Designed miniproteins, single chains, continued (2). Designs and how they scored, part 54

Each design is a single chain, and the fold is of that chain. pLDDT is the mean over its residues in the fold that is shown.

## One batch from the design tools (miniprotein)

Design m5864
Fold by ESMFold2-Fast:
Structure m5864 (fold): chain A 85 residues (1-85)
Amino acid sequence: SGAEKLLKEFEERKAELEALLEEAEKEFGPESKPAKLYREAIRTLEEAIDHLNSLDATKEKFEELLKKAEELEEEGRREAEKLKA
């Protein structure tokens, strides 16, 4: 089913973000900007998963939440790079 495939994709993206968060917390600390941004990305993705599970989901809401999570991940990666410099 389409919903099952999307849930699996979101779960896989969440696992990747959780791995990024763990590495950021290990390298920069749990209160670092990249760690905070990755947690926001995870929370946003969790909102997307909850929305999908509510049966109140629309394609536009899915795309908006997914894009927001991706932007937060990119910001986290950029801030991690700045702290390595």
Scores: mean pLDDT 83

Design m5865
Fold by ESMFold2-Fast:
Structure m5865 (fold): chain A 109 residues (1-109)
Amino acid sequence: SSGIRELRAAEKAGDYKKVAELYTQLAREYLDQGWVTEAIYWAEKGIEYASKADPRVLAEAYLVLGRAYDAAGQKEKSLEYYRMALEVARQAGDEDLVKEAEELIKKLE
């Protein structure tokens, strides 16, 4: 698929930001299909690369992982990842991600 070709190109280039974006997007796609275990796996891969590259992508990856744990019924883990996303989003100055994380936290509290 196009995504697999982009992922291979990004890995070959050492573009950790693009690798993290692609894994995070793959996690979202699995989550949208209800494939929670796969969503968790790919979101964790997204976090691994985003931690080395870009705080916005890191915040997005934490939000996806939090949503995946919420879908799995693991509310405490979901809240932990939403709080991590909020902290990283604040550090990145991304107001949209801050607001999204705050709304997700409020729904679980």
Scores: mean pLDDT 88

Design m5866
Fold by ESMFold2-Fast:
Structure m5866 (fold): chain A 90 residues (1-90)
Amino acid sequence: MEKEKEAEELTEKSLSTEVLKLVYEAKKKGLSQEEIKKIIKEKLGITLSDETIKKLIELIELEYRMSLAYVEGKPVADVMLEELKKNPLK
């Protein structure tokens, strides 16, 4: 992931969505903050701070509710991206 423009777009859309998905799965498995950080590094090749992980956990509650809306056919990705703009992970 060594492309400036592509990395920026992925960070705001694909990366944020992918990170939230991984945190959701890890939370479902009952994993610790340290384990979540490790999984994100292994899967996405990025390193996140402890503060970022805590913010991701907060966002997971919103994503989880939005996942239920997705089953009803609602646009989940737009809601998650809007929330990230309001409360950036960093």
Scores: mean pLDDT 61

Design m5867
Fold by ESMFold2-Fast:
Structure m5867 (fold): chain A 69 residues (1-69)
Amino acid sequence: MISDEEIAVALTDMALGLAKRLAEQGKVDEAIEFLRRVAELISKNLSPEGAEAVRKRADEGIEELKKLA
């Protein structure tokens, strides 16, 4: 079965997909803020290890969004 950490990372990836759509509309700063906020909300209910995995994935996503600007 998929772990809770894997599910949380997958939810973060879905949020990154939505953030990329915002960035494509010229809203890069809003996309970055959206992804940060979603990652924080997901992280609040996870173990320290799970929270770190989500934040790492979000940080990687933010760097991808910056490259689209």
Scores: mean pLDDT 80

Design m5868
Fold by ESMFold2-Fast:
Structure m5868 (fold): chain A 105 residues (1-105)
Amino acid sequence: MEAERQTMLAIIDELEALPSAVPMLEPIDPEVFPNYRAVVPDPVSLATIRARVESGEIRTFEELLAELEKMLENFKTLYPEGSPLRLNAEEVYQHGVALIEAALA
């Protein structure tokens, strides 16, 4: 558990360092998107995922992957196909998948 937690935090640290991750570092501001709660009932950012790993709410690589998928789906809901913000979310997700696969090998 502790070794997995430290590895998950290291993965999140690496994802946060990606230039494409800037739009995902903090939760989406409801003041900027007043209707986003109607279309994204569970908003997830890298900060949200980090807090959930630190609290022990996310305990496994499978749970971490599911939260990264949720973050990507939130961006797909808010932004159309071909949007730079959606492409950035897809890039961060694919990098996260690769890091999790490497940790499980």
Scores: mean pLDDT 78

Design m5869
Fold by ESMFold2-Fast:
Structure m5869 (fold): chain A 64 residues (1-64)
Amino acid sequence: EKEKEELYKKFLEATRKTAELTMQTMLAISKTLEDPSYKKEAEELAEKAAEAGREENELLEKLK
């Protein structure tokens, strides 16, 4: 159905966004190993990545 196609497309976009934010979070964590002042950036990115992951899971539940 068209509705399922749209949900699947949104799920793929959410997966891409989660992967991107996760990569950015890992890079920020890497920076904090050398300089603790990057901790705020890493925490903010980790929170955004977690939020994106929850969005991804909500879309997956709708596809069941």
Scores: mean pLDDT 81

Design m5870
Fold by ESMFold2-Fast:
Order: structure tokens, then sequence, then C-alpha cells
Structure m5870 (fold): chain A 118 residues (1-118)
């Protein structure tokens, strides 16, 4: 049902916010090696690719146009976030990676607020 899709998407958003906050905290740790930083970002990209699959599911299976629209906005943002993270990782630009994480956390919190208002 649309309510089940909405509740699953809310749980996914909470999990994503927590994951991004944890990833940022690890990247802010000066004891983390260059190799560990690269691994954290690669794991983050893989995580976001998997999260994107659930947004795609919500778009295809929801009958609520507002829920579909929010899932489409979320998927578009995740696509842009993944592309920015891949580029920043190739460039070893961890300041850009952290900026993308901050923007991602803020976006997901606003998306969650909009979804809760449905």
Amino acid sequence: SDEEIKQALLRTLDDMIAYLEAAKARLDDPSVTEEERRRIVRDLIDYLENAKLFFDYAIKHSKNPELQKLAEEGKKFLDEMIERLRRALDERNYDEIKAVLDEGIAFLKELKKKLESL
C-alpha cells in the first residue's frame, strides 16, 4: 500500500541520515588513513546506489502522485550526490566529499519532513 511505501521510505531516510552522519564523523577523524577514507567513500557510494533502488520502487509502485514526486526528487538528488562523490573521490577532494555529505543530510531531513506531512 502507499502507507507501507511511505513508512518504508521514512525508515530508509532515517537510516540514510544516520549513515551519512557516521560517514562524515569518520572522515573528520584525523587518525583515519587515506586508504580508510577512500574505503569509507566507496562504501558510501555503494550504500547510496542501493538506497536509490528503494526510491525507484516507490516511484513505480506508489499510486499517490505526491509520494511519487517526493521519491523522484529523492532519486534525482541521490544521482547528483553519487556523481559528485565519484568525482571528488577521483580528485581526492575530501572537503568536497564532506560538503556533499552536509548537503545530503540537509536535503534528506527536508525530504523526510515533506514525506511526514503527507
Scores: mean pLDDT 90

Design m5871
Fold by ESMFold2-Fast:
Structure m5871 (fold): chain A 88 residues (1-88)
Amino acid sequence: EKPEASREQIEAGIEELHRGNQALDAGNYDEAAREFEKAAELVKDSPGVAGTFRKAAEHARAGNKREAAIYSTAAYLLLVGELVTLDL
């Protein structure tokens, strides 16, 4: 159902997620929000994951570091699940 191009998009989304988490840990909430928004756009064909990234970005922009971290972790777990399913 999902093409091979979706694997590259998922891996790119994980990379932006890592950048967002680094910015979040550094207290750069605007940068964290931007990286999570980029991740959401890269994985837009997976609306549940994209929506979770948008929640992480929303909380990061609001300065809610804990909530942003929770949503980014949830998005990461969903992406890893999709990535391993592509190899089945």
Scores: mean pLDDT 80

Design m5872
Fold by ESMFold2-Fast:
Structure m5872 (fold): chain A 118 residues (1-118)
Amino acid sequence: MARVEVRVLEVSAPDTVKQGEILKVTAKVEVRNLADEPVTVTLKVTAYLSKGDEVIASATAEKQVELAPGETKTVELTIDIKVTGPPGDYTVSVLVEARAPGGEETFAASPGKKVKVE
């Protein structure tokens, strides 16, 4: 059984961003320790800015979270993406990787959010 569970609760980003500006993506992530012992979890959150099937830009943020036995914590991470692609319709998606001691990894992904580059 997995000892750590991760879930994306919310992903927020502006509906529009100008070319050459920074797109601020905020992810709210829930992490739960299912073990009977304390665990330190490394959360790696990658935000992708895609045009169709092509990833145009990505950025990553990391945070360590200490969890007591059975504890659930909600953490917020902000990822800044420099918009270098042409104007048009884009999608922002977030991938969360949670790593526990011993090499166990758990993944969670968000559905895509539409963003217009002007």
Scores: mean pLDDT 83

Design m5873
Fold by ESMFold2-Fast:
Structure m5873 (fold): chain A 67 residues (1-67)
Amino acid sequence: MEVEVEVVGQEGDRVVARINGELVEGVRSGRTIYVSGGPEWLRGHAIRLEGEAELGARLRGTVVGEV
């Protein structure tokens, strides 16, 4: 499933992003965000990004499975 991602906070590998308008907490590794907090439909999933998850980035992503 494709999603819109806006990175609104970053501290090291910790990120806070808006995914389709909802706040999500996760851990960044390269172009992947591993979702640790937020809505149930995203929690425990990875989001693969089309670019780097830098602060202020607005990107397309794909929800790619359980972690």
Scores: mean pLDDT 79

Design m5874
Fold by ESMFold2-Fast:
Structure m5874 (fold): chain A 86 residues (1-86)
Amino acid sequence: ATELEISLEKLEGSKPQTKATAKVTNADTGSVIVFRDSDTGKLLGVKQLTNKDDTFEITSPEILNSVTAELVNPSGELVASKTAKL
């Protein structure tokens, strides 16, 4: 079965940042992972998968409280959606 995992981490430094990581297992190649701010729906990032098992990681200069990862297959169908919170 296709699996989607998401994690959200706050990074500390001179400019605090938020790191979001999505891990996909057994997806169709050519599927797309989309990151959204769960509170606003704002698009944060998109990656097209090159392998059935793949990862997508972004670092935002803003502190994000909640991020949703959406996995969309090559036919445009939403296969999975997961949300992570700080």
Scores: mean pLDDT 83

Design m5875
Fold by ESMFold2-Fast:
Structure m5875 (fold): chain A 97 residues (1-97)
Amino acid sequence: GEEVEEAKKKAIEAAKKGDAEALREALEKLIEIAKKNPELQPEAAEALIEAARASKSDESLEAVKEAAMELLRHAETLEHILRAIAAVLLAIGELLD
């Protein structure tokens, strides 16, 4: 819904600015929405992937990794699990570069 789009936008903007605190707050909101609305978990995973790609610091990438791992813990379908794993792997890949 509208709330997930706003949380996604805030997370990506915070990641681009290198604002790790604002990023953590936006990611926490995004994961809370995805936990309450499982149908939005694919969109949350996509937002995490975009935030990881936009991140300028290891601190921001660690925040995305932690959020992706939390999303994975709440994924119940194979599709949602695979999307959450993709987000975790992308954040780890960026941290290793």
Scores: mean pLDDT 84

Design m5876
Fold by ESMFold2-Fast:
Structure m5876 (fold): chain A 96 residues (1-96)
Amino acid sequence: LSKEEQKKFREKFDEILEELLSKLKSEKDKLNLKRVGGAIEASLLAEGKFTVDDIVTMTGLSRSTVSRFLKLLEEAGALVRKRVGDKTVYYLNPEL
């Protein structure tokens, strides 16, 4: 991503993340979503894509916890999911 694309990505992704954070009731869930969000940003800036296992490795959270937050971000329009061979790969929503 160019510097301008990185800035726009961060701004839009952070807007979605803050909206989701406002809807969560648990401080633990808020902390975990912030960790997942940071790992997603790092992965997308480095590779433009990531897997559940990448986020599990970066955050130390369980696969079930990571998958739950990835689903919330996908439903909020931040992420799109694609099947690539035997792996489920996540990308930034191009409409973001």
Scores: mean pLDDT 81

Design m5877
Fold by ESMFold2-Fast:
Structure m5877 (fold): chain A 83 residues (1-83)
Amino acid sequence: SLAQEAALTGASVAVLEMQFNVLVRLGELTDDQARRMLGRLEELVAQLERLLADPNLSPFQKQQLQLELARARVLMGELRSLL
C-alpha cells in the first residue's frame, strides 16, 4: 500500500540519520561511508518524489512525505559538505 511504502521509506531515512549521527559522534565517518550514505539518500529522495506524484495520496500522506523529503535533503546537504 502507499501508506506502507511511505512508512518504510521514512524509516530508511531515519536509519541513515541515526547512522550518520553515531559515526560523526564517534569520529568514524569515512569518505566511503559518506558517499554510500549519499547514494542511498539519492535513491530514497527519488522514491519519495515518485510517491508524491501519486494522485491517490491523501493530504496527510502528502504532508508526511514532504517532511521526510525535507529531512533527506538536509542530510544529503550535510554529507555533500564533507566530500
Scores: mean pLDDT 86

Design m5878
Fold by ESMFold2-Fast:
Structure m5878 (fold): chain A 90 residues (1-90)
Amino acid sequence: MDEELAAIEGPSTARVEEWEALLDEEEQEELRRAYEEYMALVREALALLEEHRDDEEKVREIEEEFAKRLKPLMEKLRELQKKAAEIKAK
């Protein structure tokens, strides 16, 4: 459930590796940093959700808070994904 939620909200490691192979060294570094920060926040969110799993209102509050914190990282990852897709489509 939490693992499935994390998979829906972000790219898998395999997908990130595919994008990394298409990007230059500067973009690869940006991708690695954004993904590491994204995964750290996801792990923190999942730990809090598991801690409060029986409190439906608290779970909703945590999901809303972490969705806001994850949004800029997801936007950065989507930007890098678009760049990789454009390179692949040449």
Scores: mean pLDDT 72

Design m5879
Fold by ESMFold2-Fast:
Structure m5879 (fold): chain A 74 residues (1-74)
Amino acid sequence: MRPSEEQLKRLEETVNEVASQVDEETKKKLLEALKEYIEAAKDPSASEEEIQRKETELLRVYLEALDAIARRKA
């Protein structure tokens, strides 16, 4: 399913919050994956399969970032 512009905005805010709490390398990977996903989702010519593929890549990096944050909690 194609995400709405509102869903993309919330995702961007959530990902940026997570990115501010991780190391520089993870932050760069996360923001790059986010950018690619948003660009694909906003492109009316992009197929559902392309959007899903970019979403899967973003989720992989996002989950790795969340795991890193969780391990740093005192």
Scores: mean pLDDT 78

Design m5880
Fold by ESMFold2-Fast:
Structure m5880 (fold): chain A 67 residues (1-67)
Amino acid sequence: SLEERQRAVLELLRSSSGPLTARDIAELLGISQAAASRALNALVAEGRVVRRPVPGVPRWHAYELAE
């Protein structure tokens, strides 16, 4: 379910030493980038995750836990 994916994404971000892209999350969780993006978009909408631009790479975004 989307909720189970959101939980997995949150746990991965908690364990990470820095922000992760949707591609990184997809690869680490063994899911599609579309599935990772859906979970991330839901978490951003809920205010639980923050989307940040990647410096020097205008088409990339990295994600991290909100405060």
Scores: mean pLDDT 82

Design m5881
Fold by ESMFold2-Fast:
Structure m5881 (fold): chain A 95 residues (1-95)
Amino acid sequence: RQEVLEALEEMLKEAQQLIEEKASPEEVLKAMDEHIDRINELEAKETDPELQILLGSLATSMAIVKWLLKQGKISAEEAAELLVKQYQATIEALK
């Protein structure tokens, strides 16, 4: 749990930085790909089924946000804000 929490808190900080820096859609998409890969790596190493489900759900939610951004249905700022909300919700669920 602690390793997953630390990774999520780091990804939350990175998502907040994307908002602060007014990151482009390309920069947000790149960060999303890196974060999805990181979550998939955490899930692959996890033996707790509760944590596996939480990580899988988070990766799926992020893939949907990524799809919306790629389709131009949301802005880069909106996508980064959704990432922040998803990370905060997942961190809260782990506490």
Scores: mean pLDDT 85

Design m5882
Fold by ESMFold2-Fast:
Parts: sequence; structure tokens; C-alpha cells
Structure m5882 (fold): chain A 87 residues (1-87)
Amino acid sequence: DPEVEIFNEALSKLKDPKARKLLLMLQGGFPASVVAEVLGISLKTAEKIVSLASFGKYEELRQLLIEIGISEEDADIIVETLKRVDR
């Protein structure tokens, strides 16, 4: 399954445990309430992350990930991984 291999490769490259948890939750289709609790962010921010990822708004998603404290490098890995899985 190419999708599983793409996610596993990305998870091995991510440095921040927070970034790894986020990618796993997005891959698993977890609700925004769980994302908010696990990452320690507001429900509103988590809802925006899940929405942006679901609608392929990758540049806006990248900016939001950096705003919540994910490094630019890890944010780029997450966004590129989601783009590769979608298309």
C-alpha cells in the first residue's frame, strides 16, 4: 500500500513528537476534539487544522502548524506528505 509507505517514511523524518502525533491523527481521521487534547491547542485551532487538511488548503495549513509551534521543516514534511497521499 503506497499510502502506508508514504506515511511511514514521513514519520521517520519528523523530529518533533508533536508533529508525529499530528500526522498520525490526520492519517487516522481523528476528530478535532482529540487533536486539540493531544496537542494541547484550542478546539477552534484543531478544527481549522482538520478542515484545512481535509480541503487540501496546504499553504494555509503550513502557516497554522508553524503558528502552533511546529518547525518549518516538520510543517513542510506534513504538508508534502498529505499532498502525496491526496494526489
Scores: mean pLDDT 85

Design m5883
Fold by ESMFold2-Fast:
Structure m5883 (fold): chain A 87 residues (1-87)
Amino acid sequence: SEEEKKRKEVFEKIKYILDVLEAETDPLNRLVGAQEIIDILKENKDLPFSEEEKQEIIDRLRALMARETDPRVQAALQKAIELIEKM
């Protein structure tokens, strides 16, 4: 279905951004990446991710949060977690 295709495309896009964030040393670039995830989740709030897909995103965002030192990036990552938990 179109919905299934869209879900897979959006999930892959989020994973790509998470891969970038996990290697990013510049806090401004980490803020941009976290904000991109927020925007994607807001645009796709009704998209039915599987429990496994949601858990992967949450776990990776939480791991980023645990090592983040910039308070703006921490706030953006926390917002992304809250958005995915509501889906």
Scores: mean pLDDT 90

Design m5884
Fold by ESMFold2-Fast:
Structure m5884 (fold): chain A 90 residues (1-90)
Amino acid sequence: SMEDFKKELDKLYNEYREKMSEIVKKIEAGEETEKAVEEARKIGEEFIKELEELMEKYNVPEDVKKELLEYAKTRLEIDVENIEKLGKSV
């Protein structure tokens, strides 16, 4: 159902945010910015793949799939930019 899709989508975003939060903690602990950015991009690629699989499982319409993927990709780029900025501040 759409309600079940939304719950699994919320769970995916929560897991993504937790993983990104761990990258932030690593930078604050002195990890190299380049390594943190590489880890963040890998997490983002895995998240996008899981999102695509979830949308296929729930037979999400193609127009909605495109919008959700565009949002997810935009979110990832913002998160990567924030990680780069944080690394320059430490």
Scores: mean pLDDT 85

Design m5885
Fold by ESMFold2-Fast:
Structure m5885 (fold): chain A 97 residues (1-97)
Amino acid sequence: SEEEERLRRLWEEAQEALVEAVEAREGRELDRKEAGEIITREFEAYLAENPEALAKIEAYLSTLKTLEEQVRFWLEVAEIMRERRVSFAEAVEELVA
């Protein structure tokens, strides 16, 4: 459907925005795999030091009822990462707080 195509484009936009945010911090071009590895590593390190963060993040994400709301959330995460030069986990926590 047209709506499915729109949501797919929004998801692609969110993924590209996250890559761009990581690239801005690292000062170099990254593919999605490299950006994803950096995000995963940083998130795992953050959760190890902040054991209550995962439950809080999962609780907040459960309030996002549509794929469009979820995609908009990830676009906001990417914007905070890029503008403030913070990690993925720190940007997520700021929006969840």
Scores: mean pLDDT 82

Design m5886
Fold by ESMFold2-Fast:
Structure m5886 (fold): chain A 61 residues (1-61)
Amino acid sequence: SSKLEEARRQAERLVEMMKKDKASEREAELFLDYFAREASKVLSQEDVEEIVREARERLRE
C-alpha cells in the first residue's frame, strides 16, 4: 500500500539522519519507538515491526 511505502521511506530517512548525526543506541531506540507509535496508527503491527527491525539492522551496519 502507499502508506506502507511512505512509512518505509520515512524510516530510511530517519536511519540516514541518525547515522549522519551519530546517534547513540539509546537515542536511536527513542526515535524508533516514536516512529513505531505513529506508524501503528495507520499500519498493521506486523508491518511496523518489520520496518523497525530493518531500521535497527541498517543502524548497526
Scores: mean pLDDT 84

Design m5887
Fold by ESMFold2-Fast:
Structure m5887 (fold): chain A 83 residues (1-83)
Amino acid sequence: MAAELAEELRRWAEELRETDPEVAELLDKAARHVEAGDFEAALRALEEAIRRNPRNGAARQGLVRVLVAMGRTAEAIAAASAL
C-alpha cells in the first residue's frame, strides 16, 4: 500500500542521512510522491537515487515496489533481477 511504501522509503532515508545524504533526500522525495499518488515522480526520484549510488539496494527495492503499484510488472521483474 502507498502509505506502507512511503513509510519504508522514509525509514531508509533516515538510515542513510549520515552516510549518503543525497540518496536519503531522493528517497524522502520519492516517499512524498508516493503519498501524493504521483508514482511517475516517485520513479524519477528513485532512478536518480540509483544513478547516484548504484550499490544502494534500498533505492532499487523502492523502484520495484513503485513499479508493482503502477501495474508495470515486467519492468518490476527486470529491476528486481538487477539486485
Scores: mean pLDDT 80

Design m5888
Fold by ESMFold2-Fast:
Parts: structure tokens; sequence; C-alpha cells
Structure m5888 (fold): chain A 93 residues (1-93)
């Protein structure tokens, strides 16, 4: 399903943006999730991920909270993961 594949690639782009805004401890598990997902995707989806990543770079920078909200709405993270990421950021602040 092309639409599902497009949404999956978009979700991985959001995870990459989240990793950039996360502290080092939380960044590592997010990178692992992205790498694992990409390893399970056909090359066509990996290529789509790269294109969407480039498109996102043209858009205004989102805050960590805005990224987490978007990812939660898309089902790419759980409420528990959001709480863990925010709590970890508070420790490094």
Amino acid sequence: DEEENRKKAEGLVLLDELAKKSNPEEKEPLIAIIENALSLMPPELQELYEKLKAERAKKPEKSLEELLEEMLKKGWVTEEQVKSILAANEKYK
C-alpha cells in the first residue's frame, strides 16, 4: 500500500527530527528504532524516507513538544515514550 508506506517513511523522518532535539540518552534508542525500521523496509521506502527528510528541512523548525504531539497522533510513539523523552530532557536541562 503506497499510502501506508508513505506514512511510515514520514514517521521515520519525524523520529529523526525528534532524535536531534533529544538528549544523548534518549537519542540512542530513537536512532535504534529508525535503523531497525529502515532495515525492514524495501529500498524504495528508504529512498522515500530520504526525500521526505529533505522536504521537512524546508519547513519551519518544530519544538520537541510539537514533534512528539505529531508523532503521537500518527501512532509512531506511545504516551509512555513521550513522558520518558520529556523526563530525560528535564534531567539534562
Scores: mean pLDDT 71

Design m5889
Fold by ESMFold2-Fast:
Structure m5889 (fold): chain A 89 residues (1-89)
Amino acid sequence: PTVQPIQAQPQSSSSPIVTATAVVDLPGKEVEARATSVDTGQELATSVKREGNTLTATTVVPREATTIRFSLYVDGELVSEAEGLKLPV
């Protein structure tokens, strides 16, 4: 007897993506970006890529959300925020 295999998640018909960029000139410090829906206050899953001093945060926006707030943290302190709109249809 074996445990049941994990089922693949269904592909969404649309996955609107919002990106935010920040310049962080703080070498050697830990930098974190978070995304929150302004409409609902819900925290969203965010992918963060750092290239030199440029940080790019990418999140998949739920269908009904229109505005995403990106928050940038350095050593656990909030240092910057930016709001992005979901691309119009």
Scores: mean pLDDT 64

Design m5890
Fold by ESMFold2-Fast:
Structure m5890 (fold): chain A 87 residues (1-87)
Amino acid sequence: DLIEKLKEAVQKKEVVEFIKLLLEMGVKEETLRRIAEAKSADEMAKIMDEDPNVTEEMKRAILALRESLGVTQEELIEALEKVLKEK
């Protein structure tokens, strides 16, 4: 279950794994960049509402990672860049 893995990544603050799971679940790269660059929870919520591939469970996980666990914009951008590097 990808949602359970996503929740585990949030709890462990495994930002790279979190980004990989969101991409695997069909969230667009551009949506993740916009979320990472968002200045507020309200801005993130609007971005997520515009992407039909972002489910309510994903929205909760993203908000928990950013707002409750304090993962920064820089950490999210760095994790996204690591995931997008060719292996």
Scores: mean pLDDT 78

Design m5891
Fold by ESMFold2-Fast:
Structure m5891 (fold): chain A 79 residues (1-79)
Amino acid sequence: GKELLQKAVSLYVAGNLLEIAAQFNEASPGASEEEVELDREAAIRLYEEALELARKAAELGLLPESFVDELEERLARLR
């Protein structure tokens, strides 16, 4: 139980950091479009893995459905 929850949260945090990095790079003068896209793709991948684990954790009552909703909304914005 605890490992599932910790992994879901850790992947969410990692995805959030890469999303922020992509936003900073996109806003930066002379930033590479390739770097922005790679960070965005990495964030999407991490959020997708986090979503699978979060859904399982929510089904077990280990975290609120609002966490799953937040992940789904974040993925929809990045896709």
Scores: mean pLDDT 80

Design m5892
Fold by ESMFold2-Fast:
Structure m5892 (fold): chain A 100 residues (1-100)
Amino acid sequence: ERRKLIEEEAREAVEELLKAYPDLKEATLIGEDEEVVEAMKKELEKRGIKVKAIVTKDPEKQAELARKMDKKGLAATAATEAVRLRVEAAEIKAARAAAA
């Protein structure tokens, strides 16, 4: 059910992003987790937004790309990272419950 959790978190994150940036037409987003990045891209595209998604775990490449991003791209990237962290927190909580 990781995929379903990711899709639910991505939907919420995209709704929050679009409340902050209702004029968003294009977004570049960077993430470490391919499934999270794909879910964010799918939700944004479903809302009519053109998405350029980049998956990388390389901190130097992430920093280089971030320096070239506008405010909206940085916000979309931050939302993607927030989804990854929320999914990780939920997985840790589920693992603790299963281990009890």
Scores: mean pLDDT 80

Design m5893
Fold by ESMFold2-Fast:
Structure m5893 (fold): chain A 79 residues (1-79)
Amino acid sequence: SLDMSRRVQNAVLAVIKDFKLPQAFLEPLTVAVKAQIADGTLTQGSAESAVGLVAKDLNQPLDAETVQKVAQRLVELLS
């Protein structure tokens, strides 16, 4: 839904700001998180997969601790 798309985009904007991620994460991470929610409930594992895939695709490596923390925050915001 449009409301879900906006909610996901706002959550992604929040983690970009809080974790100082490149702005390039906004659109692909929003798409990846929306896909995970469409396939079921967003979990820590599915959020980590979305964050890790986007970081790899953008060639913007994130350490494992940052991936885990960003994913945890996305799950908290979208629960």
Scores: mean pLDDT 86

Design m5894
Fold by ESMFold2-Fast:
Structure m5894 (fold): chain A 83 residues (1-83)
Amino acid sequence: TGPSAGAEATVDGVEITVTATERDGQALVTASSDGSGGYGRATVAPGATATVTVYDPGTNLTLEVTATVSADLSSVTITVTAV
């Protein structure tokens, strides 16, 4: 297991926590909403982009967490949008 990075974003009052951990030359991206059990995860190849969907039943919001992983696994760029 390599280094981990974490970030938080708030969309329409829903706090999303996103964690990326390097495993076996790929990034494991996990997203969760606070208070309501929304959860999603994806394994993302170096240089690739993946979208993780998180549903928050407390607000009835669906959130898309898009993660783009650098080719060297040194960084991840995260965008959170309500759909």
Scores: mean pLDDT 77

Design m5895
Fold by ESMFold2-Fast:
Structure m5895 (fold): chain A 93 residues (1-93)
Amino acid sequence: SAAEQERLEEIRRREEELRERFEKFREGEISDEEFAEAVLEALRLQVELAKELGRYDAIKSPEERAKAVRELGEKAGLPEEVIEKLAREAEKI
């Protein structure tokens, strides 16, 4: 349907925007805070898509999401305060 096609194009655009933001972070072109926001948007998109597909088994608990973003933030070298804010926001998804 037209609605399904529009949704697929929206998803592709959001994925491309996230990919570009992650590449810019690797190149040092965006802040730690902008990278953290990109991680949150990626998690929101994953949960949104899982719900739309009925894949509730693929949705991590709030605690598991917080743990995953803390581990990611540490590996990325984010400041502790940015990691803590990111984990708190990830729990709310």
Scores: mean pLDDT 84

Design m5896
Fold by ESMFold2-Fast:
Structure m5896 (fold): chain A 96 residues (1-96)
Amino acid sequence: IQQARDLFRQGQRLMEQGDLDSAIRLFQQSYRLSVDSDPYLAALSLTNLGMVYMSLGDYRLASDYFSRASRLYRSLGNLQAADIADRMSRISRRRS
């Protein structure tokens, strides 16, 4: 689980530096490693994938990732995070 968290943090740094392609790979790896062991980290990884694709102008794919994050947050009982992700999904769809 430390590996998934380290990948997530590295992905955030790369996203801040504008290396969006590398950030995508690290968030995807963090998601795969965390989905069964740390589903909250998995939901955060999906949210950051949505943000990265939004920055790339791929609003359709951003919407899909935010929608997946919303569903996962809702399954975890985090309704606030689910509502925020759902709102981001709808905003992304309107821009596409």
Scores: mean pLDDT 87

